# Ledger of designs, part 42: designed miniproteins, single chains

Each design is a single chain, and the fold is of that chain. pLDDT is the mean over its residues in the fold that is shown.

## One batch from the design tools (miniprotein)

Design m1453
Fold by ESMFold2-Fast:
Structure m1453 (fold): chain A 94 residues (1-94)
Amino acid sequence: SREDAIREVLDSMSLEAAVAFALHELEELRNYALSHNDEELAKKAEELARQVEEIAASDLPEEEKRERLLEILMEALELHDQHLKKYHPDVPLP
């Protein structure tokens, strides 16, 4: 599954590398959103990036931090899917 694939990627990294990876993915989502004039998606990507930084700085056990990073990345993918749907990819060009 998509979740299992992301989990395997995150588990292959140190926690510090997993945090950096998540922040990079969210910055790419934000830049993608801005290039498509989707200010709402850009703001959501920024909020998720702040959550990643808060998780990294927290006193949570590493296992809990990894699960929260996975949840954030899954939410980022869902937001990207919603953006694609919003643009009606199946609508013929005028």
Scores: mean pLDDT 82

Design m1454
Fold by ESMFold2-Fast:
Structure m1454 (fold): chain A 89 residues (1-89)
Amino acid sequence: SILDDEEVQKMLEEIDEIARELAEALHAGDVEKAKKLLEELKKKYKEFLEYVSTLDLSPEDQKIVENLKKTIEGSIKQAEEKIKELEEK
């Protein structure tokens, strides 16, 4: 499984940690910190996509990657919307 790839595991752990810190910053109303964490999340997501594009993925692994993409992109979109809401106050 692609989830057994050590580099994939490391990248997903880094993405999860940044997403957690971003959620905490958004909850605290720290717009500047949230913007920096969102930029870092987008950068790590791009690096993840570049890495998985080098792998010979089975159809099953491709479905796993598509589900991960949907989840991460959803988190990014929600954070962008929340930052905009906070900036309008």
Scores: mean pLDDT 87

Design m1455
Fold by ESMFold2-Fast:
Structure m1455 (fold): chain A 62 residues (1-62)
Amino acid sequence: LPLTGAGMAAALRRALGDRVTREQAVAFLRSQGLSLAVAEAFAADLERHGGGDAGRYLALLE
């Protein structure tokens, strides 16, 4: 990820809970000022490595 992540995954988890859809992640990240490309890349990585679970994804980044 170009940004990571750990802080953003924690923010997603706090805002949206442990289970996050790709669409919810993209919308939230864009509201935080990330570009569509960066938001999509992060959401894809979260889905791939966390299975939509922000807590699991955060654990992988620690």
Scores: mean pLDDT 72

Design m1456
Fold by ESMFold2-Fast:
Structure m1456 (fold): chain A 69 residues (1-69)
Amino acid sequence: LKEKAEELLKKADEYRKLSDEYQKKADDVEKKGGSPEFVDGLRKAADVYREQSKRLRDEAERLLREYEE
């Protein structure tokens, strides 16, 4: 079960990385005068990945707690 939790943490890190990347893109596009709709789309994508990352991390922590010595 610890192995499964480690796998979930790895996936959570990947989604967090994607979230950060989309957030940076949104900031860059906004600073360069990009469309508000495009910026909003990028920020929503970042939020989705951030939420998925949190859920995976919460699941991993639950598994670790359940099988903790």
Scores: mean pLDDT 81

Design m1457
Fold by ESMFold2-Fast:
Structure m1457 (fold): chain A 87 residues (1-87)
Amino acid sequence: MSPIEELEAETERLKAEIETLSVEEALELMQRWVLQQIARYRLSDEVAARVLAVVTEVARDPNVTKEKIKEALERVREIIVEELRRR
């Protein structure tokens, strides 16, 4: 499986898992997953800053919902996929 296909499958699995969690647990899962992807793909400081900004935005939202967390996961996936396609 390509890294891009693997990220898509993993993101869909995480979205399904989020539906079974509390909002707080879902935020923790997203944060851990994003840090794991930064390390796994050895993302540059610029790309790492972009994905962390998405996480920070949703984590600081006083009206955060599971839908917003799933949207943030998709945005992070898109940023990483764009970077991988440029390699």
Scores: mean pLDDT 84

Design m1458
Fold by ESMFold2-Fast:
Structure m1458 (fold): chain A 98 residues (1-98)
Amino acid sequence: SKIEKIKEWLKNLLEYLESLSEEEQITFLKLTTSLSKLPIFETDPKKTLEMFLKLLKTLSETPEEKFFDESYLVEETGIPKEVVRAFLEDLKKLYNVD
């Protein structure tokens, strides 16, 4: 049920972010995620945002048994392992705090 709650939260977050401007979405990424600390964010913040949004969508649709499977998410999305890892670490921290 905790994973189901996280999946619902991810769906709600995606809908909220899609209601914002691109600049506001990038600002959210910069202030709230570990992805903003990766070299790709400095080089291409728009591409990093697109990867973040794709991870939110993909993970919201991922079966519970694959939810924290880094290799599965890399294969499904084509997103680099370091980006997927940073995203999953942020979720694990949120899960432990909640």
Scores: mean pLDDT 85

Design m1459
Fold by ESMFold2-Fast:
Structure m1459 (fold): chain A 70 residues (1-70)
Amino acid sequence: ASDEEIEAAMKEISLAVANTILSKKIPKETVFKVVDEVLEGKMSLAEAAKKLGVSKSTVSFLVKNYELLR
């Protein structure tokens, strides 16, 4: 990933996580744990969306951008 790509991904992930925490009062550890479970194939996007109380598109966005920051 380029420096611009990493910077953009970090900003987008931060905004998505902040919105999830603010709307649902979910701890950051819970959000990252759910994203990890999806990345490991232990949880579907639908299950993650249900657990976080967000849309499947939001979970997909978090998973996609989280991979860029690894």
Scores: mean pLDDT 70

Design m1460
Fold by ESMFold2-Fast:
Structure m1460 (fold): chain A 55 residues (1-55)
Amino acid sequence: MIPEELAREAHRLLGSSKLSDEVLGELLEALQQKPPDLAALRRAIARAREELASS
């Protein structure tokens, strides 16, 4: 199962209008993965954070 902290972080990032469609798609796919791929989710979160920091 996805840890609560990672789920909250991903949800917070999905609420941002500053993310590109590509990064939003990666976050959504990682969240919809079954069984959950925590490595993919962490990578998607890191990429989303990087994009927000760069914008």
Scores: mean pLDDT 78

Design m1461
Fold by ESMFold2-Fast:
Structure m1461 (fold): chain A 65 residues (1-65)
Amino acid sequence: SEAIRLAEAEGLIRMIASSYGFEIVEKDGKLVIISNSEDEEVAKEAIKMIKKVYKNAGLEDPIVE
């Protein structure tokens, strides 16, 4: 189900965000990823991985700030 896929994707995203020092906040029931990196290359790579997780789960792209 979509709910199960979303929960699994959220788990993977939280692990990736934690590995890169990003924060995750919840706004209006949606996860928002805060890319707190001044290193643009590192930030781009992490965001790329996160978008891949959503794509593999068949979900819409995540919100990244």
Scores: mean pLDDT 75

Design m1462
Fold by ESMFold2-Fast:
Formats: structure tokens, sequence, C-alpha cells
Structure m1462 (fold): chain A 97 residues (1-97)
């Protein structure tokens, strides 16, 4: 039926957004680890009396990782919301079958 074809198309689009969300989630996990590692390195260097320039460098790297994490999180939330809306629309069409 026409409703079945439309539901299938929406389900396919939802899967595409779900895949984009998974990519963003993987990026978030990597960036969180990078942030934690750079922050730990900066703290260790400060404690050990390391170069102020080297401490500042790791603080900058941590900030870059944090900023990129926030962007990946926004993308993840956007793609998850789009996927959910498409799944809900597809289900409404299937309920009319």
Amino acid sequence: SELERRAEELERKAQEYENKAKVSKTAMDGLKKAYENFKKKADQLEKEGGSPEEVERYKELAKIAEDNYKKAMDNYKTWEKKAQELREEAQRLRDEL
C-alpha cells in the first residue's frame, strides 16, 4: 500500500539519522577521553613544576577537546531527535494500515 511505502521511506531516513547519531556519539567518547587526558597532563606538569608554556599548551588542548565535545553532543542530540520524530511518524502511518 501507499502508506506502507511512505512508512518504509521514513524508517529508512530514521536509520540514516540514527547512524549519524552513532558517529557523533563515538566522537563524543573520544573527545571526552582526550579532554580528561590533557587536563590530567596539565595538572601533573603544574604539580611537578613543569614549564608554564607546556602547562598552558595542555590546557589549550583540553579546551579544544571540550569545545569539540560540546559540538559533537549538539549534533548527537539533533540527529537523535530527528530519528525519533521520523520513527514516530512512520509508526503513525503503520497504525493506519
Scores: mean pLDDT 90

Design m1463
Fold by ESMFold2-Fast:
Structure m1463 (fold): chain A 102 residues (1-102)
Amino acid sequence: SKEELVQIFKEDRAKGLEKLKEIMEKDPVKGYKLALEVFSEVADQLTLPDIVEFARMLLEVIKKHKEEIKKDKTLVVDAKGIANFLRGFEPELADEILEALK
């Protein structure tokens, strides 16, 4: 659940990221939604490399499941928020995410 994953991230960021990757591999769209919900609660505890890893995982789901993600405007807006945050640090990744959401 979201609550369990948030607790894992608070205890060990690397384990949290690995568990999220497992969920996304099993159910990409569900994992994408869960990633955005978890990110809002743990963002202050993440390093820049952790945030980059989150963004790369989101991008892979967007590329493969674009139509499903676009059906929910909240999923698009939240991903754009993460991309805009990364623009000052990882501009190429930010631009790729924004382009994929067009």
Scores: mean pLDDT 83

Design m1464
Fold by ESMFold2-Fast:
Structure m1464 (fold): chain A 68 residues (1-68)
Amino acid sequence: GRRVLVVVAPTREEALEAARHAAAVRPDVGTYPLAAPDAETLLPLILKLAQEEGAEVEVLSAEEARAL
């Protein structure tokens, strides 16, 4: 498996900006921006995709990603 950091924000622009910050701080981890009202809304889908790929997924809000 591989490690992936999923950054969730209400808009694609916010998700991309927060993911860019996370990628700069943790360049060894794959970052994936995702637009949704909150992380909990997409958690079942994220977990299913992680299970299918055998990946370890960490889900962060835009605020959490910017705090890295």
Scores: mean pLDDT 73

Design m1465
Fold by ESMFold2-Fast:
Structure m1465 (fold): chain A 61 residues (1-61)
Amino acid sequence: MEKKKEEIRREGEKSGDKKEEERKLTLLETAEKLREIGEEIDEELAKKLGVPVESFVLPRP
C-alpha cells in the first residue's frame, strides 16, 4: 500500500501515460481475436510467456 502511491503518481505525473495504456489495449484486443478462433492453448502459453499476439502467432510456415 505504501508503494501504491508511487505507482499512481508515476502514472499521473506524465500526461502521456494514456498513450502507453492505449497501446496495451490494442495488443490485448488482437489477442482476443485469436482466442475466438479457438486458440485456447496458445493463449495460455502466450500469457505464461508474456508475449504479444505477434510473437504468439501460429508456429506454422
Scores: mean pLDDT 54

Design m1466
Fold by ESMFold2-Fast:
Structure m1466 (fold): chain A 99 residues (1-99)
Amino acid sequence: IIELNEEEKKEAIEAFEKFMDEKMKEALEKVKEEFIEPIAEMHAAPFEGGEKERLKEEEKKRLLENIKIKFGLILLGKLSPDPTLLDPLTIYFLSLYEK
């Protein structure tokens, strides 16, 4: 696991956005629908009302940002696309992108 500072995270996200193509958007939407939304719903399940919606959105944002950071680092050549260095959601995103 790579420990990143805020500047490195920003650079990775900027790289992801700069190299964003239609295939990356499609892969990202599929990961959102299949995993991010169910995971966020489960994370927020013990809560009710506005608190549930807030926690659900925060968890979605956290999971999405992690994928952007990891893939952005791969695009910058700072991270190997080695499954031992990546989380399951990022591995799944890569598998969809490379398909």
Scores: mean pLDDT 76

Design m1467
Fold by ESMFold2-Fast:
Structure m1467 (fold): chain A 82 residues (1-82)
Amino acid sequence: MEEKIEEAKRRADAVQAAADRVAAGNPLTSPLEKGLGDYAAYRLLAEASDEETRKKFIEEGEKTYQKYSEEYDRLLAERRAA
């Protein structure tokens, strides 16, 4: 199980890094890209984890995505402030 978690962590890190690269090129959508990357990373960790830990990773992924989604909405509001 530990080996599967390490493998999932490597894949999660790669997805996070890819999301960060996309975010770097698109400042306005950056929070959404980061949120999606974190969400996907937590989903990968959840799939490699036991039932109890899986639920925690899924909940953290959803929470993180919601946080970045709210940040994106804030950035949109700031940019529309004349």
Scores: mean pLDDT 74

Design m1468
Fold by ESMFold2-Fast:
Structure m1468 (fold): chain A 66 residues (1-66)
Amino acid sequence: MAKIVPELAKKVLELEKKTGEKLTLVLVDDSTTDEEIAASAARLPTKPYVVRLKGKSAAEVAKAAA
């Protein structure tokens, strides 16, 4: 997980550099619905960059990120 998160963050930074706009990385599990993603995106100050993590629950992703 830790190794994958830095690579995703790097890709987000490269996209921000190319477009000149800020992006927020959003990690979700495979069971997260599109409605939950849309609700989370509405709370963000910038455009979301959404990545689905298979085989991990949202709670496990949040715990690993903390």
Scores: mean pLDDT 65

Design m1469
Fold by ESMFold2-Fast:
Structure m1469 (fold): chain A 67 residues (1-67)
Amino acid sequence: MDPISQKLLKKSKQQLSKSTTPQSKKYYQDSVNDTQYVNDNDLSIQQQIGHIIRSIGNMIQADMIEK
């Protein structure tokens, strides 16, 4: 289990709870879903990287919407 994905999961959950727009909530939720999937499943390194990159991208998009 990747410690970075656990930190990202905690951060995305915190940001989701603070988000005020439906659009940002959707992106934070997608970020949570991808990081949760990595933490809950025994994935290959390549699969973990793919999900983490997607999660980070979704969090950045949500942060831009929230400012």
Scores: mean pLDDT 77

Design m1470
Fold by ESMFold2-Fast:
Structure m1470 (fold): chain A 73 residues (1-73)
Amino acid sequence: GTKNMLSRSEAFRLGQEEADRALQAIKEGNGVEALDEEAKRLREFGRSSTPGGLGEAQRGVDYLRQLKEDYEK
């Protein structure tokens, strides 16, 4: 739909930035606790966004979760 086109690119950009922050925290040895904090920020962003943007924010959270599991392998 035409609705969410603008919020979609913004959600993608913010998701990328949050993922980068999470990766940085993991490299510094503070990773797992920082992942929860960044996931909360993504959820709050999604909640304030349109329903379509919520899906992208949720994908960001899922991606961070996968990074945590892969890192702990």
Scores: mean pLDDT 60

Design m1471
Fold by ESMFold2-Fast:
Structure m1471 (fold): chain A 104 residues (1-104)
Amino acid sequence: SENVKKALEAAELLMETSVRLGEIQRQSKLSKEEGREITIAGATLTLLAMHLRLLAKTESPDIEEALKKAVKTVKDLAKILSKYNPEAAKVVEETAKKLEEILE
């Protein structure tokens, strides 16, 4: 199924983005608030990736809706992060754009 391939590609992208946020957190002198928001964003991306992998494994009819919701969630995370860390926000924003390309 094309939707199964899209879900797996999106899940991999979300996991890679979570790893990159962890690198930013490790390499940067962050405030407590910045560190907290990056941690929440990384955890959210990981949870979305796990959900998409589960939908792919079960060949769920809900994959397209889940991908659309993931795009919205990732855009919201980028907006939140823009107040705390511009580098993290840019990474997450680029991920949202790539997710939209996967959906097309």
Scores: mean pLDDT 90

Design m1472
Fold by ESMFold2-Fast:
Structure m1472 (fold): chain A 84 residues (1-84)
Amino acid sequence: MSPEEVVEEILALQEELIKKLEEYIKKKDFEKALEAIREAEQRLQALHDAQPEWSPEQQARLKEALARVQKLVAKLYEEIEKAK
């Protein structure tokens, strides 16, 4: 797998996770949201293990996508705390 293909796969996984998190948060299905995060983390770790080095442009793209995921994860944990 080329470095560019790995970056595109990571970005696709992050977009899939974003859509799932938005849906599960809206439905208050927090257990499925947490499971989606765990599955995505396992898949992302496997991709990082396959490609440990990134170009500066690839790092910038991955960092931007990661920030979007982190914002939704923070929102998920905020909603979980409110439901306790």
Scores: mean pLDDT 77

Design m1473
Fold by ESMFold2-Fast:
Structure m1473 (fold): chain A 82 residues (1-82)
Amino acid sequence: MDKAVKEIEEAAEELRKLGDNVTADTIIQGKEAALAGNKLEAEIYLGLLRIRLGVAKIAGDNELAEALERAIDGLDELLSTL
């Protein structure tokens, strides 16, 4: 749990450094929903992140895509432990 939370937070911080504050906020909201036990809400945020990842990959934004993949993997792990 603590490791997954740290990976999610580090990915969100990396997105803020890349200038994508909106996606970073979405990652943190997904984390907070998962930790609160709101699985449906967390899955909605996860779905939004997956759409954003698809767009980043099409655009060739590899740094954004890698950060998003880490956030998605961390959220999936966190949700699987709840």
Scores: mean pLDDT 84

Design m1474
Fold by ESMFold2-Fast:
Structure m1474 (fold): chain A 86 residues (1-86)
Amino acid sequence: GAFERGLRLLREAEELARRGKELLIEISVHSLENPLPKVEEAFKLLQEAIRLYEEALEYVPEELREPIREKIKELQELLKYASIFV
């Protein structure tokens, strides 16, 4: 059903967000490597996570929408501030 679709999208979004954040941490630890390709990959993962969260909002009940919107805002802020330093 629609709700099951929403939950699958949320799980996928959470995994992509996790991977994107992990890449940003890895770049911080391995400062001697050229970070640009990994930064680009991390940004693509985080942008795709935002897209999936936004899609999931169409399939979840109202009480779950606010936490999802908060996650979207968090990722949008992360992308905005990270892009200033790249």
Scores: mean pLDDT 81

Design m1475
Fold by ESMFold2-Fast:
Structure m1475 (fold): chain A 63 residues (1-63)
Amino acid sequence: GDAERRELGKRVAESEEIEREEFIRGLERAGFSGEEARRILDALGAGERVTREQASAVYNALS
């Protein structure tokens, strides 16, 4: 819902790095597609850790 989206956006803005699976679970809880998130992360070359820049790009693309 809206609260989960606001919390995720805040975490993305404030995080230096976030674990890939934790980030995807956060997106799914916020109501976004985990499959689309994985596709975007793969296109960005993200590994097990997602940078703030990569996380912001995914979040902005999905919202």
Scores: mean pLDDT 77

Design m1476
Fold by ESMFold2-Fast:
Structure m1476 (fold): chain A 70 residues (1-70)
Amino acid sequence: AALNPDVQRGEAHVIAAAVALTLKDYEEAARHYRLAVEHLEKALAEEPSPEVQAQLEAARAALEEVEARV
């Protein structure tokens, strides 16, 4: 399997957003989820993957929830 830097960056931003949520920093969480969505969308456009698609869908849902709180 080829290393996809956009998948790695997207996953890292999802983790950072989850940490921000535990600190109730909704603005920082939203920022990281936006970056995660951007990287995962780019990864999915280059290499379609059901796993990446599921991660993108989860990140988009989390972003919408967090943005409602900002």
Scores: mean pLDDT 84

Design m1477
Fold by ESMFold2-Fast:
Structure m1477 (fold): chain A 62 residues (1-62)
Amino acid sequence: SVRDELQKLVEELVKKYKFTPQQIAAVNQVLTDEIDRVERGELSPQEALDRVKESIERIHKV
């Protein structure tokens, strides 16, 4: 499912970037929002994956 794919991506990037608890919370908020958009038909699963990845990169820079 899209949730499983996004969860796996998040887990891999959290490990790679050694995110703080605050950064993990921010990533989980983005994950929830993008999944909701897919479920509403506003985004494709692939677009949601790209948006989550971009948001993770932004959170890493902060």
Scores: mean pLDDT 79

Design m1478
Fold by ESMFold2-Fast:
Structure m1478 (fold): chain A 70 residues (1-70)
Amino acid sequence: AAAEAGAAVVEAVVARDRAAFDAAFATFSKATPHTPRSVLLTARAELLRLMDEPAPDMRGRVERAVAQLR
């Protein structure tokens, strides 16, 4: 489900696991067919930036970003 795929994206970004992130985001993208591709690509770039440059409240930031796509 989209919610489960979204949760997997959050966990991958928090863990800074690029391989898990790529797999989870691919699943999430397939589960959100109504979300425009441009919005998904922008969100993917933002999440990759957060993995590269961690910020305070990483989990909260990622959860809010994923929620905006649903």
Scores: mean pLDDT 78

Design m1479
Fold by ESMFold2-Fast:
Structure m1479 (fold): chain A 61 residues (1-61)
Amino acid sequence: LPTPEQLDLEVEAALYYIKSAVYRLEAERAEKQGNTEQAIKSRKLAEEYDKKARELDAAAA
């Protein structure tokens, strides 16, 4: 059974995965609207949150 600490890390990782997914969707929408600056910024945020999620997910294992 996972410990409370492991569960906390898993929940935090899940939240960062969700944030990453949201920013990827925002980047796609911004590209469709021709807002290239917003698309670039959203993609960078998505990548940063994805990296953070993977680090937390690895720590929880």
Scores: mean pLDDT 82

Design m1480
Fold by ESMFold2-Fast:
Structure m1480 (fold): chain A 95 residues (1-95)
Amino acid sequence: SSLPLVQSPEQQKKVEEIVEEFKKELEELKKKAKEAIEKGKFEEAEKYIEEILKKGSEAALKVIPLSLIEALRIVAEAQDIALELKKLIEEKKKE
């Protein structure tokens, strides 16, 4: 009965650009965190985890007015990677 709500092409492009930049930053921070964990530099790895969560929050806040679903996906992806890295720290500490 109602036309589906479609985002403007400009809004879609802006979301895609924010998500792409976030994913690039996330992959680089994840790599740096894993390298720090392998070297036993857990405090340095924890700082990268905090930066991942911060970047996720910043990207999500920019995306919220354009797409709530994409904002929630950004937060979930950052949290999932942070949890993965925290598990790697605990496993490395156990030998």
Scores: mean pLDDT 83

Design m1481
Fold by ESMFold2-Fast:
Structure m1481 (fold): chain A 79 residues (1-79)
Amino acid sequence: SLEEKVKELENKIKELEQQVRDAEAAGDRTALARAYSQLANAYKELSKVYEELGKTDEAKKYQERADEYNRRAQELADS
């Protein structure tokens, strides 16, 4: 169900946010870029689920977060 997908994605995002904190603490740029890329994908999926739920404002917010994490991942890869 869509509700189960939301819960799964929210749990995944929490795990990835912890991976970001761990990578930042370790100074591991490769791990950080990977975590940002995975966060971008998770937020993009969450945005699509909220579109299916008719929650357009939430969908836009999650798409914006996806775009931001994708940008951050690319910045690390290009440096």
Scores: mean pLDDT 88

Design m1482
Fold by ESMFold2-Fast:
Structure m1482 (fold): chain A 88 residues (1-88)
Amino acid sequence: MGAASASAERKAIYDEILAAYEAGIAALAELLGVSPATVSKLMHQQPLSVEDTRRVLEWRLRELERLGAPEEELERYRRQAEELLAEL
């Protein structure tokens, strides 16, 4: 049912990462250990390298854990991140 696909899940993860970046773009570039250009690519929904994508996803997971996100949300994010990275 529905048009849900690995591509749609990747888009959802990208949108979540983009929203986090929009909240604090300059600080996030330093925190993630990526260039401001990589953060800019996320803001403009441009493709990232596998390594940059992995670092952003790992950072987002740690931030969700730090903020006390429910275990169900953390597990959902881990699975989506693993699926995204498996496609790359």
Scores: mean pLDDT 66

Design m1483
Fold by ESMFold2-Fast:
Structure m1483 (fold): chain A 72 residues (1-72)
Amino acid sequence: GEKEEIRRELLRLIGEVLALIGEIFDLEQQRRRARAAGDAARAAALDARIAALQARIQELLERMRRLSEELE
């Protein structure tokens, strides 16, 4: 019961991390285009959004580490 529930939550969190990595990749492409176009304001906004998503990934990885310890 409990271990299977933790495994399901870990798989859900892994999926969320992968989705966020994909979003960061897309935003980095948009940021490069904004910089090439000289749109400094848009590039700065994209930098801030990328940083926020990176922070979210770190929070999820910390949660995954704690859940993995419960499977040991």
Scores: mean pLDDT 88

Design m1484
Fold by ESMFold2-Fast:
Structure m1484 (fold): chain A 81 residues (1-81)
Amino acid sequence: SEDEELLEQLDSEDLEVRIEAAKQLSKSPNPEVRLEAVEKMLTDEDLRVRRVMAKGMAHDPDPKVREAAEKLIAELAREEA
């Protein structure tokens, strides 16, 4: 499926591929897929990937997705302090 292929692209060595996959997954109609993408991005070593995901998910209609995004935003704030 498209969503499964996009989730696999989050493991790409290419930063731009991971960012684009994260953006596309943030628009998925399935909240479980969006939650999996956020959880995956919480473990990414690159701050830019984490920032893109946090921005995309900050206004998500699903409360679990929003909570995961809020945790990512809080972690980014701690790393910048």
Scores: mean pLDDT 74

Design m1485
Fold by ESMFold2-Fast:
Structure m1485 (fold): chain A 92 residues (1-92)
Amino acid sequence: VSEEDIKLLKEAIEHVERALEALRNGDYETALEHVREAIKLLKKLKYISPEIREAAHRLDEAVRQALTDPSKAEEAIRAGRRLIELLKKEIE
């Protein structure tokens, strides 16, 4: 993992954390914007594991569902926490 990739991973983690805060506040549109920025950063990585790609897709889908069904917010929060866990492991 390059120093540039570590910077991208840290920025992606920050965006996911801000998305989780927005989800807890019922601000699903802001949460989706932060998820999209995180995914954009992850796409710039030289390599991305299938687990991270799947977790990011899962989070994006859950946040979009929360826009029409607030009961999906807790699922989106769990998906975001999982993605943060995977991204932090890549920095190690």
Scores: mean pLDDT 86

Design m1486
Fold by ESMFold2-Fast:
Structure m1486 (fold): chain A 74 residues (1-74)
Amino acid sequence: SAEDLLKKAEEAYKQGNFKEAVDYYVEAIKLDPTNPEAKRLAARIIRELLEKNPDSPEVKEMVKKAFEAGVAPA
């Protein structure tokens, strides 16, 4: 389910596997694009990543991929 994928994304993020985390975000949104919670949670996690490590090239790639999936963090 999309919720399971979001949980996997959170686990990957906690373990420092940022690229894998973004891949799980995108898959979750693709599976359930009508669920606003998936996009909202992804946006929140992306914002937290940007606050923690904004200059990382990996974080920049993650943000771009999330934007392509329809996530626009405020």
Scores: mean pLDDT 73

Design m1487
Fold by ESMFold2-Fast:
Structure m1487 (fold): chain A 88 residues (1-88)
Amino acid sequence: MIEPYSDEEFKKLLEKYAKSEDPLIRYYAQQLLKDPTNEVALGNLAVLLAKEGKYDEAIKVANRILQLNPTSGLALTVLGLIKRKDFS
């Protein structure tokens, strides 16, 4: 298990990606700044970050879902995709 972001580190990550050139990353980061408990937006952001090769950041975002919901099937699916680097 990778150590999750602190709340301040996570906010800084979202603020950084809210200014992203990628419109989908920007959209989900902005959505999470408004609603940080949105598991679907967290999952989508993690997958997009992993597709960009930002695997450590993607894993930390996915682990944030587990902090909110320890039994989340979405978090387990996203972490599995990141580990296998399978985004076809």
Scores: mean pLDDT 78

Design m1488
Fold by ESMFold2-Fast:
Structure m1488 (fold): chain A 79 residues (1-79)
Amino acid sequence: SSIKTLIDKFFSTPLTTVEDAERALDLLRDLIEKNALSRDQLITLRDMLERRLKVETDPKLKAILEKMLAMVEERLNEL
């Protein structure tokens, strides 16, 4: 279950820099394109992103996190 480890790693990174968030976005896109995420994992990721967005104050980080959330929600709607 490398996928759970990647999700855990994704959210255990501080995501305090735009560069880290951009790399996380690229990783998320690759995981979605490979159909590597289950419905339950996508739901968990959505919930984590929603919680993070409520406390994020950096507008650039917010924009990247919102883009990640939109990608996850779009994929969930296709399942």
Scores: mean pLDDT 80

